# Ledger of designs, part 105: designed miniproteins, single chains, continued (2)

Each design is a single chain, and the fold is of that chain. pLDDT is the mean over its residues in the fold that is shown.

## One batch from the design tools (miniprotein)

Design m7643
Fold by ESMFold2-Fast:
Structure m7643 (fold): chain A 88 residues (1-88)
Amino acid sequence: DNEEYIREKAKEIIEEMGLDESLLPGVENAILEILLKKWLEKNNMTPADIPRSMEEIKEEILKNSTKEEIDEAAEELKKAIEEEKAAE
């Protein structure tokens, strides 16, 4: 249930940061993109080194990510949102 766990974390970010619920899919996708970035770094890869579509790689990451990795990605996203709000 990593997909459901990501949704749960995305909802927590929406609620804590005072974001509109319409942004929920965008927050879920942002968590997945952070997980993808971390997975590429862990394997010494760049996007150019991927022989498959980015969507297929994201699905693989979703299936193989730990809850701890998802928590780290959610916290990274939350900090990025806080920094963006502070810059406004």
Scores: mean pLDDT 76

Design m7644
Fold by ESMFold2-Fast:
Structure m7644 (fold): chain A 75 residues (1-75)
Amino acid sequence: SLEEKVQRILDALREMERILGPLTLEDLINILKNVFKQKGIPEEKYQEAINRLKEAFKKGRDEAMRELARILAEV
């Protein structure tokens, strides 16, 4: 399901943070851009996803990682 995919991506992001240390907003944006590029998503669609991620980051890093997982699960 979409929810199971979100959870798997979120768990992967948390594992990255455990290994690499705290993921910054720039790190999360770069992960998003790299996945979108690999999936062939047009660059004009990146800004909407980046804005969603930035808005979530205002609520905290954990919420931003969850929002990134939701965005990535939708592609």
Scores: mean pLDDT 88

Design m7645
Fold by ESMFold2-Fast:
Structure m7645 (fold): chain A 110 residues (1-110)
Amino acid sequence: EITRRELAEIVFDILDVDGDGVITLDELREFYKRSNIDLSDESVQLLLDHFDIDGDGVVTLDEFLAFMDERWNGKLDEKLSKEQAKTFLRTFFKSYNIKRSDEEIDKMIS
């Protein structure tokens, strides 16, 4: 079993391309370019601004978790079944045109 918090941390790690513990505007742009998603500079900036509560131009794990907690109506620490977590990750990867096998997704939540 996995919590929504742990699932959000997995998503953050995927977005944190450099592994430095923060997401920059440049990392978001590169991620979306690699995912073949046509986001305008304005759309990427709006996404960053929505996460970036302190206005320093980076998204910390705490800011990302706060955003996800609000989006999930305060249920960040709710436990998900393995199947629910896999479905969320499949939907996320599909939405962002990221190629991940079911076996790779299973390993992420195991």
Scores: mean pLDDT 69

Design m7646
Fold by ESMFold2-Fast:
Structure m7646 (fold): chain A 68 residues (1-68)
Amino acid sequence: SLEEEKERIRKFLIEELGASEEQAERVIKLLEEGRGDAAGAFLATVLGATPEQMAKFSELAKRYFAAQ
């Protein structure tokens, strides 16, 4: 479900990228607004995501958008 994919993204951001709850909610809000590019930029610049972590995020984002 859409809610399960959102929770999967939240857990990835917090557990694997060390994001705060506030930072994770900002990324989810960007995805809800259809701003996947801005979400990716936030991961790279604010959270310091590696290329491997960016690839994992891309896969999670694809699942999220497919669930809409």
Scores: mean pLDDT 86

Design m7647
Fold by ESMFold2-Fast:
Structure m7647 (fold): chain A 66 residues (1-66)
Amino acid sequence: EEELIKEVLKEYKLPQSYLPKIKKALKDFNVSGKKGIEAVVLTYKTRGKVDINDPVEDFMVRLNIQ
């Protein structure tokens, strides 16, 4: 789990210090797997944050992941 998050962070060129934030967002949105990790990481890269109040469906549509 954490190793996969680290790999996705490295692939998308985000700092490894984002690991706790990504892990929290995955739990808060109840999202898992590589696609879920990529969605959360891309959201941090493009928006600088993940808002727990945003619907998961809207979040996934923005990142073209469903």
Scores: mean pLDDT 66

Design m7648
Fold by ESMFold2-Fast:
Structure m7648 (fold): chain A 97 residues (1-97)
Amino acid sequence: SRKEKLQKISDELSEIIEELEKKGAKTPAEIAEALGAPEAAEKFREAEKVAKEAEKEAKKVHENPDDEEAKEKLLELMKKVEELVFKAFEIIIENLK
């Protein structure tokens, strides 16, 4: 099933991540580079930039909880972060053959 395939990939990735952390990799981008996936590392760096913009919108929402424009922008930016992270993992999985 799809869940069983995802669990197996998750378990394999967890083992690889643990090994890379033992070698001193500290960020998702560094882990992706160590896995030979520079395109995935770039997607993680793009996600970090978008996340910083999302943090600015989150601050606006915190200062004014009725700011619907800031809420909408925050949700849009969070969705972009998720899409970039997902694409990065797809690239890593394709390299793990």
Scores: mean pLDDT 75

Design m7649
Fold by ESMFold2-Fast:
Structure m7649 (fold): chain A 82 residues (1-82)
Amino acid sequence: MGEYMKKLSEQAEKTGEYSAKLLRKAGKEEEAERAERLGRRVAEDILKAESYQQILDIFRKYAKEADELKPALDAAIAEENG
């Protein structure tokens, strides 16, 4: 379990960093900072999780913050690929 949690934590942090990089390229510094903070918070909570159910609860907890960033991320991804 711990090794799986560590990989999920690393993935969450990297996803936040990658999202922030895309947002900064699009000139969205505030959203970039929010994405980095979200990634770090999710990563930290995952490392404290002892079960798969706790991982699901973590994702539910942060779903609203992720959804609030989605429009800015979708626009930044479209700009990067265009």
Scores: mean pLDDT 81

Design m7650
Fold by ESMFold2-Fast:
Structure m7650 (fold): chain A 83 residues (1-83)
Amino acid sequence: SFEELRREYQALAARLAERIAQLPAAEKAKLEAELNAAVDKAKSPTELVNNLAEILKKHGFTELADELKKVALEMIKLVQKEA
């Protein structure tokens, strides 16, 4: 189940990367700066996932953000249960 979630996450992340690559340079730079700031501020994996999803939604990637968040949170739950 974790391996299936990892593959789904990687496929969604690749689709997101392709879309980000198509953004105007100024918008891409702004998005990357906001994502980096969210990584630095996050105190937990769950907070990081939520913060990244909100930033992606602000930049118009609502569908991919929701799908990535769902898969990432399911992966976090499995890791916590297997510990």
Scores: mean pLDDT 83

Design m7651
Fold by ESMFold2-Fast:
Structure m7651 (fold): chain A 64 residues (1-64)
Amino acid sequence: RDELVARLVEEFGLSEAQARAVVYAFEDSRGAKRPLTAAQISTLAGVSRATARRVLRWLREQEA
């Protein structure tokens, strides 16, 4: 978890708070409440939808 936060800060330039919010939302999505969307990441992290799509893809790759 903390490793994912640190890597999001390093790779995408997110603040620690933004990265933590994204990681927690992603973990909540794994509980099958609803799929996490790029629009939600864009809102949580304050990044463009293009960056949010790259973040979402990267998070999914970390689960593989």
Scores: mean pLDDT 76

Design m7652
Fold by ESMFold2-Fast:
Structure m7652 (fold): chain A 91 residues (1-91)
Amino acid sequence: MKVSATVIGESGMILIALAWQETIDEMAELLKEGLEKKKGTKIEYVSVEVSGTPKDAEEAIEKVKKVLEEQGFKIEKVELEGNRGTIYIAK
């Protein structure tokens, strides 16, 4: 299974783009590093996609939510669409 994540900021700006990673844990580690470097930047949402099942997408989303919350972001809502999910950040 492979997983990718894209962090979108103001005006649709791509702040972090993680190409297909081999594991959810590898993706989460790279996301954490990228978010630490972008501290203080406004994030609107994070898009996550997996090459696997909807359950893999749910697992990836939960891991991304934890990383975002540890970095001080509050989650407004999560939308799941098959093998993809979008996490919206509270204003």
Scores: mean pLDDT 82

Design m7653
Fold by ESMFold2-Fast:
Structure m7653 (fold): chain A 79 residues (1-79)
Amino acid sequence: SDEERIGKAMAEAYKKGGGPAGIEALVEELKKLGFSDDVARAAAINASRIFDLYSSRYGYEEGARRAASYALQVAKQLQ
């Protein structure tokens, strides 16, 4: 699914460059789905708190999965 693919991309970027890299990967994946730069970035920034909450408790892969799901929901609401 889109959420699983986006979550994996965010988690892999996070392994290499931490939070900033994860956020940029999330932005790029949302843009590939047709969201504008402004919408994708706003959704990714909002999802960063979800990532921090779940990654601290359950690991960065679960954090990325939850952040991807939340970001996709937010992006759809903003468009």
Scores: mean pLDDT 85

Design m7654
Fold by ESMFold2-Fast:
Structure m7654 (fold): chain A 83 residues (1-83)
Amino acid sequence: DEEKRVEELKKRIDELYKKAMEAIENGDLGTAGKYLIELRKLLRETTDPEVKEYIRQKINELGEKIKKYLDEKGAKDGFVVKV
């Protein structure tokens, strides 16, 4: 059942997102990174374009949260992508 698969997948995405957000708020970027890896795995395994977009949005929100955490710690430049 495709609808059940989509809903179950969204629940897993939401759970990983919440755990990653809590890890960031606790300053545990290593644990947050592990949950980001799991979200990226789900993104690769997902064929539904709407679910892919949902995962991308959660990944982007987590990335912005990490950036904001690093900004507050005065370490923003350490997160800049190297050329």
Scores: mean pLDDT 76

Design m7655
Fold by ESMFold2-Fast:
Structure m7655 (fold): chain A 85 residues (1-85)
Amino acid sequence: EEDKVEEIKKLAERIANVAIYEALLARSQAVTPEEGDALAKKTAEELTKQGIEVVKERSKDLTPEQQEEVMKFAEEQSKKALEAA
């Protein structure tokens, strides 16, 4: 069970890091700063939203307490990714 919780947390971190990377890439490709900021935020939001859904699906067989822990962690990772965008 600890193994599953840690694996899902690791997955959440990877998704957040990918979201940050893709957001930074989107911003670098924009013609204007305003466009860049909008694209970065949209990219991070879409990827973190998908990530939360994946984490939720992966955690369905965990206990309610473990599900809460993993979802809270994933939400924190998503917040960090959105702040980095």
Scores: mean pLDDT 82

Design m7656
Fold by ESMFold2-Fast:
Structure m7656 (fold): chain A 80 residues (1-80)
Amino acid sequence: APATLIVVEAELPTEDLEEARRIAEEIERQVKKIPGVLRAEAGVPRSRPSLLIVVIEAEAAKAEEVRAQAEKIVREAVEK
């Protein structure tokens, strides 16, 4: 099936690497539940723990809906 790569980046309200990783792990779990997601990984660079990077492989036909839902999940997780 045709697939596409989606990258979502966000700034986290933390400079603590362990807290950043915990937020990334929760976002990864939520993103994996989105219909049309084939693979997802979320993480933060050790050198810049405030930068969240989410990489998603999604069904091409659902890519726009997956991106919108992933951006919502990231926004809601960052605001908590």
Scores: mean pLDDT 83

Design m7657
Fold by ESMFold2-Fast:
Structure m7657 (fold): chain A 98 residues (1-98)
Amino acid sequence: MPAEEELKEAMRKVAAEVNKALEEVESNKPAEEEKKEVRAKIEATLAENPNLAPELEYERRLQLALLDEDREKAKEIAKEMLKTLLGLDEEEAEKVLE
């Protein structure tokens, strides 16, 4: 397990970024042209880097889900990220997001 202090810092940072991203989907509606450009860039990054660091891969997948306005998938990706990167169990990850 990571150090308790390090885990708390990482958990707060990830939770803040995830919650902010989820709220951005609701309050900040990007134009269709902007969505297409951002999506193409993310897809290119994933295609060029099949061995991306797990943190970056989860971040890119989360961003794609948010562009698709699929909040349910975005939450699932965020939960998986918390479990995989921070070592949280299912209950811990759910408490962070909800």
Scores: mean pLDDT 68

Design m7658
Fold by ESMFold2-Fast:
Structure m7658 (fold): chain A 112 residues (1-112)
Amino acid sequence: SIFSRVLLAAYLLAKAGILPEEEAEKIAKDFDNRDTKNGAMAKADPRGVLRMVDSKKSSGEIARELAEVLDPSMAGYVLSLNDLSGAAFKADPNKIDVDGYAARLRELYAAA
């Protein structure tokens, strides 16, 4: 689900300390109350990560852009967040290396 991907992205960015927890909650509430599939991403665009997750680009284009910025193993996490295959988002949050992803996002944020 696009909703689940956006929430997972907001959660990971909050864990990395890039997105304030208050803004992550605001994104979640916007989706719950408005079904705001358009617009919420534009208001909370921390380093473009949310836009990458919900991009109109193909998975191959996203993977190529991410391979230049993230470790290749981390590109897999972002592609799992951008899985457009049906109602079943296959990424179980308990199976994602949240701490490793957050650490890498902190490095990229500090370097920017």
Scores: mean pLDDT 47

Design m7659
Fold by ESMFold2-Fast:
Structure m7659 (fold): chain A 80 residues (1-80)
Amino acid sequence: SLMEEARALAARAMAQQDEPTPEAVADALRAVALYAKSQGMDEAARVAEEAARRAEAGADPLEVAREADERLAEIIEKER
């Protein structure tokens, strides 16, 4: 699922860092956005891309990742 992909990508990005950076979180979220676009999930893609921009703008990377994960879960649930 998209949420599982988002979680896997975020976990992978965080595992490459001693501490998650805004850049690592933004990269993971952009990867999720590209995947969502490939699946025709335009709303999910927009949510992930917006979250990536927030992380780059100085928001707490872990909070941004958590909020994005929750929003993506809601979208997936609506799509069955």
Scores: mean pLDDT 73

Design m7660
Fold by ESMFold2-Fast:
Structure m7660 (fold): chain A 70 residues (1-70)
Amino acid sequence: SLGERAAQAIVDAARNGEDAALSTGAADVARHAEKYDREAVLAGLREALALTDNPVARRELERAIAALEA
C-alpha cells in the first residue's frame, strides 16, 4: 500500500540519519494524508519520531501525526 511504502521510507530515513529526507517525507505525508493507509503511516511516523533527535525532523513528524489524527 501507499501507506506501507511511505512508512518504510520515513523509518529508513530516520534510521540512516537522513534528516532532510525525513523532514520532506513527513511534510509530504501531511499534505497528502487522505491518500494513505492511516494506520500504517501513523505507525511509521511514530517510529521515526522515536528514532530521531533532529529538531526540524521532529517538528515535521509531529505535524504529520497531528494531521493524520485529526
Scores: mean pLDDT 81

Design m7661
Fold by ESMFold2-Fast:
Structure m7661 (fold): chain A 108 residues (1-108)
Amino acid sequence: PLSLKQLFQGLIALLQEGIAMAEERGDKKTVEEGRKALAKIQALVAKIEAGQTPTTKELMEALDEVSLFGISMSKVPDLSDREKKLLAQIKEGAGRILMLASVRRGEE
């Protein structure tokens, strides 16, 4: 469905912004975690574009990588308000995807 693809595309944009912020700080570990999360979400978008439905396992693995990136980013001393807002938006986006995965499992 288009709504799931739109949610993933929104999360991709947020992850790209977070990676750029981590790169500006020289935080290589957070950049690497962000790139792993980004790659997993992009792979899910590619599956949807190919007419395939991501599995619950694939969704959870991707959301786990997003969570790890968020944890790494949150460990940065002196987080800006912009970085805090981005972290909140990433968590909201991930939560919406999780909710849709739960609804779909009930219809399968």
Scores: mean pLDDT 81

Design m7662
Fold by ESMFold2-Fast:
Structure m7662 (fold): chain A 73 residues (1-73)
Amino acid sequence: VDSLIDDVGQDVRDIYLDVGYSQSDADSRSTGVVDDLRQSVQRGTTVDQLQSYRDWVRTGSRDQMRQQQQLSA
């Protein structure tokens, strides 16, 4: 479970970097996602739900993150 959360955090960080955020902003944002996921697991989120979220991050989140960067730049 912890390794899956860390993997999602790394995927999010890589997407933020690819979209054009600075390393410090990408680190801050991905750390927030990791912390939120760890809290969700403590509240009863299942491994299957985490895997579904990771699939969305890999397939759908990049376009959303690009839009956020464009609005910020």
Scores: mean pLDDT 71

Design m7663
Fold by ESMFold2-Fast:
Structure m7663 (fold): chain A 61 residues (1-61)
Amino acid sequence: SELLEKAKELQEQAAKLSRQGVADPATRAELMKQSIDLSMQAQELLRQARAAAEEAARRAA
């Protein structure tokens, strides 16, 4: 599903920013904040994907 693919992309971007923050102390706080924000967005998309799957299962009959 598109929601699962988008969530995966956001998680990968969050991991990349987190690694960059470790490498560059000058930007660490900002990159960590961005990483957290992307992770939270990914979690929200995963919740939406689950809700959509449950709704589809109810309507499949």
Scores: mean pLDDT 82

Design m7664
Fold by ESMFold2-Fast:
Structure m7664 (fold): chain A 84 residues (1-84)
Amino acid sequence: MDIKLPSSSEEEERRYNVGLLTFQIALQAGTRISPADFLKIREELEKAIYNKDFQKVLEIAQQLAKKVPSLEPLVKQIQEEIEK
């Protein structure tokens, strides 16, 4: 399908804001989980952001918050960005 929808500034802003939140999650989680688990989760997050699969980003962030409860506020912020 050759339907060029203009990439909405809203999608670009959402990607940027979700990217910043995932960077903050990475900074906090990196000191609390094993380096191997961190690298795997980071790769999954980067792929989800690249594909604009924000629901997948939220799911990964929620799984991280189960291991690192201090991440719950950042997970909520990601959910709010997706719901905009």
Scores: mean pLDDT 74

Design m7665
Fold by ESMFold2-Fast:
Structure m7665 (fold): chain A 74 residues (1-74)
Amino acid sequence: NVLSTLSDEEQMELADQIVKIAEAAIERHKNDKKFLEELAKELEEVIKLMEENNAIPEAIEKIKETKKKVEEVV
């Protein structure tokens, strides 16, 4: 499992990239409810995988906050 081999700094960098991609997706698809609902589900799966692999709490929280932003737009 690649995620479990990442350093704390690498996990935060990965989380930052996911946040950036998700924010860009919200902006481009702000009127596409189906797309945004699917994006929220994808982020929930990412959160579950991070928790199951004992990712750092700060990285997990960052993805949770991003999922909440997606849900607020839907």
Scores: mean pLDDT 81

Design m7666
Fold by ESMFold2-Fast:
Structure m7666 (fold): chain A 57 residues (1-57)
Amino acid sequence: PSAEEALARLEEVRATSKGPGVRAAAGMGIREIRRDPSEEVAARSLAGVEAVEAAEG
């Protein structure tokens, strides 16, 4: 996904998620994409949030 799409999704997840780990992962992903707005970083950030979301239930 594009950096813009990933940022929008991560900000939504951070705002609406009930899990503190998911919110933290989303915040980290936003920071990484803002530093490096590549599709590679965007994809990794989204995958990281999905992994934490799965682990938290």
Scores: mean pLDDT 79

Design m7667
Fold by ESMFold2-Fast:
Structure m7667 (fold): chain A 74 residues (1-74)
Amino acid sequence: ALSPEEVVAQIKRFVKLLVDYLVKNKIEISDESKEQLLNMIGEELDKNNVPEEKKEEVLEEAKKLLDEAQEKLK
């Protein structure tokens, strides 16, 4: 089983890799897809008992990266 800290680190890495992949391949990000991904991340953090403060931090960083990618991709 992964520790909460390892889960946070893996999710942050996954989001960065996903954003890089989408930008490199010019795959547009819809508002619906962004919300769905953020909800999935939140659910995964909850399942792994990540503290609320850390959950908010991870979701804020993910939202920022997705928002920046969405604007860049239109």
Scores: mean pLDDT 82

Design m7668
Fold by ESMFold2-Fast:
Structure m7668 (fold): chain A 86 residues (1-86)
Amino acid sequence: DREELIRKGAEDSLPDLEDSLRQDLLSLGFSDEAAAAGAKAGAEVAVKKSIEIALNPDDVEGKSKEASEQVWKVALGTARAIEAAA
């Protein structure tokens, strides 16, 4: 029950997080296609990490920082891969 609510809350935030990441990637000079792909990949990682932290909140600050770094690593890596393939 609590786990279902946590997962649903994180999943419900996915569109807003994806849109925010897309705007950030566009601001960095990525194409619409690269920004969309990077934002989707990053948002999926963010949702997964949010659920993990909520279910085991031993070091929320440290885990949140690590999650943020991983989100940006995946988003930027994906966007750059799309740009390099174009």
Scores: mean pLDDT 83

Design m7669
Fold by ESMFold2-Fast:
Structure m7669 (fold): chain A 98 residues (1-98)
Amino acid sequence: MEEKKKVEEIIKEIEKMDPDVAKKLKEIYELDFDIAKIVAEPVLQMLEAEMFDAAREIADVGLEYAKKIVKEGLSDEQKKKALKELKEKVLDIMTKAL
């Protein structure tokens, strides 16, 4: 419950800076909470650093992964692998932006 509130608060802060990105994060949250949790804080950090393109790229990648998990009906093991790949992609985007 506490972790869910933290993600919701992060999305609310993002909405103040980029409402289009916040809308994508809300869609991710509805599709898969674990993905929303992985991307929300990185997106906020990139927006606060004024790395707007990186923030949008992280949100887009997160949405692609969330849709893939729902569409393909991934097993828990396959989902765990997808979440690891997403974390690596998010870190790569952040590293290239900074």
Scores: mean pLDDT 84

Design m7670
Fold by ESMFold2-Fast:
Structure m7670 (fold): chain A 75 residues (1-75)
Amino acid sequence: SLQTQLQAQFLLIAAEANVIVAERSKNEALKEQNLATTEDLLATVQSLLPELPPDLQAKVQARLAEIQARLAKLR
């Protein structure tokens, strides 16, 4: 549905924002909190994947992989 598509896109934007904050943070506690929040947001997006159209699924999967790669570099 359009609602599910908008929800997935919104959650991806929120995940990207949290990763940027983690990458730029000099505060270790804030960094860890933002990494945990990002992981939770990505898990929610992944749960929505089966409900998305195939073309959008591919784009969302690519963005998930990119954000996951950025998270791995911060560990």
Scores: mean pLDDT 83

Design m7671
Fold by ESMFold2-Fast:
Structure m7671 (fold): chain A 90 residues (1-90)
Amino acid sequence: MDPKGQKILDLIEKGLEELKDNPVAVEMFEEIKKLVEELEKKGLMSDEKAQREFLAKVKEIFDKYAPLLPEEVLKKVKETLNEIADILES
């Protein structure tokens, strides 16, 4: 497994554990996890175009779920997604 893929999956698992009592946040992170797993499966973790397409899809998932999340949960989600983007773009 690509080290970036593992770090991103570890962040998602941490987010799932921290937000496990919020089913909407859990569904959102599970959808993002599937996108990470597909990117990893295709060996495209370091491909710039695939990274941009992945981040665009993550934004669409976030925009879909964001109106359903409490402000404190939304803030934690944004922090996790920013960390994912930083790891991916490093």
Scores: mean pLDDT 82

Design m7672
Fold by ESMFold2-Fast:
Parts: sequence; C-alpha cells; structure tokens
Structure m7672 (fold): chain A 110 residues (1-110)
Amino acid sequence: KSPEEKLAEQARKMIDLLNKAADILVELYPNDEEVKKLAEKVYELIDKISEALKAKDYEGLRSLVPEMVELAEKMRELLIEEAEKYNDIMLDMLAAELKSQVKKIKELMA
C-alpha cells in the first residue's frame, strides 16, 4: 500500500476506536457535561475525517491528526481512571488500544 493508503487505513481504524470510546464514556457518565462536550467534539472530528477520506484529501487528513491525538489521549485518561476505580479490564484494554492507534498514526505522520 502507498503511504497515503496506509494513512487512510489508520484513520478509518481511528474513527472506529474514537466512536467506541466516546459512546462508552457517554454511557458511563450520562450526566457529565464535560464528557458530553468531549464526545460532541469527537463526533464532529469523526465527520471531518470521514469527509477528508471521501475526498481523498490526504493533506486535510494529515491536518486533523493532532486533534485526533489530543481527543484520543483525553478519552484514554478518563478510561484509565474508570478502569482503576472499577477494575474493569475492558476499559483498560480500550485505553491500551487508543494508545496503540495514536502511536501508529503519529509514526505515519513522521
């Protein structure tokens, strides 16, 4: 695969993971306005990534990577905090997967 195809594939994986993490956080904290605002930012970002992928706008996609990393890291911090409180291995695994996918997309941008 070309570098552009690898970036697109990684961005699609990031969309799926960001969506799953945001959905889980909203379910865990249904009355938390900060979590709701974070999830809204994540869903907005997913729409922007999807449009860039559809347009094959790889420069636009690259420009969205810093926000993907920032929001993924914020969600990972919340998931780790809850995993520690509840000894929830699934939340710990989701946090680890976010870390792994962030590392991969950063490597593709280098």
Scores: mean pLDDT 86

Design m7673
Fold by ESMFold2-Fast:
Structure m7673 (fold): chain A 77 residues (1-77)
Amino acid sequence: EVKPLSEEQARALAEKAAELVKTGPLTIDQAREIAKELGITDEKELKLAASQILYASDLIREGKTLEEIVERLLRDS
């Protein structure tokens, strides 16, 4: 069972994804590095967090607000 994201973790992921997306599309490797910086070390949790970061980056490119992204990450966790 994978630990769900807290609101603070979801917000931190969304903010980092927003910053990196300004330089170009996020890769899976960049998403994994962001997850590791947040203290996630378990491979299963890293895969989930990386997928959520990529999902957040897609929502940012679609013009979604930070609040909408955080809410969706918490709902889909």
Scores: mean pLDDT 73

Design m7674
Fold by ESMFold2-Fast:
Structure m7674 (fold): chain A 69 residues (1-69)
Amino acid sequence: SKAEEAERAALKGGLAGSNARGAAAGAGMTIKDYGGEKAGRQAYLAGLQGSNAVEAAELAAKGARIGAE
């Protein structure tokens, strides 16, 4: 569904911007080093290892739903 796609995009952005980016940068790697869409998934994993990525992702998803109201 388009609503689920919007939430997924918000979760991806939130993780990459708030949690996953920090972890990836610490490792000396960036989104470009992983390769496009694959980089997003790698960033998620990196964020989960060293950050409260799940909570950040949930907040981003709530924001997306509220915006749809």
Scores: mean pLDDT 47

Design m7675
Fold by ESMFold2-Fast:
Structure m7675 (fold): chain A 65 residues (1-65)
Amino acid sequence: SKEDREKAIEIIMKKGGLSREKAEGTVDALQSPDPVIRAAAVHELRKLGLSEEEIKEILELVEKT
C-alpha cells in the first residue's frame, strides 16, 4: 500500500540518513523485477549502517506495497 511504502521511506531516511528522493529511489530498486538491482539496494542499506532487523522490516513493508 501507499502507507507501507511511506513507512519504508521514513525508516530509510531516519536510519540511513538519506534524503527523501534517495530513499524513494532505494524503495523503487527494492521493488525491481531484476534480482541484481534488488540485491544491490539491500547491499546499499547495509553500507548505510542499517541492521539486518531494520532491512527485514523495510523488505516486509515493500512486499506489502
Scores: mean pLDDT 85

Design m7676
Fold by ESMFold2-Fast:
Structure m7676 (fold): chain A 62 residues (1-62)
Amino acid sequence: SGREIAEEIRRLIAEGMSPAEAARRAAEKYGLSPREAGELIGKEFGLSGSQAGAALANGREL
């Protein structure tokens, strides 16, 4: 399921949504916390989970 959530986030970003907003939307849709969504993004995109989670929480780029 984590891979499917990451693919959904990639689609939302491709449609012009920010990574933080895309992760929040996907987390709400799949019942995950923003932190859990950030960890999945980190694994799929080669970022550390903590870095991805911090960016999502603050809506800021690294």
Scores: mean pLDDT 65

Design m7677
Fold by ESMFold2-Fast:
Structure m7677 (fold): chain A 79 residues (1-79)
Amino acid sequence: SEKFKKAKEEAEEVAKRMERVIRRTLEEDRGAEVLSIEVKLESLSVDADGRIVATLSITVRYRRDGREHVVRGQTQLYF
């Protein structure tokens, strides 16, 4: 489907932008050491109204004050 292909490409572009923003934010924090950042397109689905819903997962691993932290999040994009 043309709509599905476009939604996937747009969701993957959003994922790349989110990773860059998160990386920049953490690099500006002198107390944080970035270990890994991953933003993934987990799924594409269609809702009852025919809208395409893209689900992105976010995993950020960093060290602060000698301790490792893992932050996980999820967001949805509608097309």
Scores: mean pLDDT 85

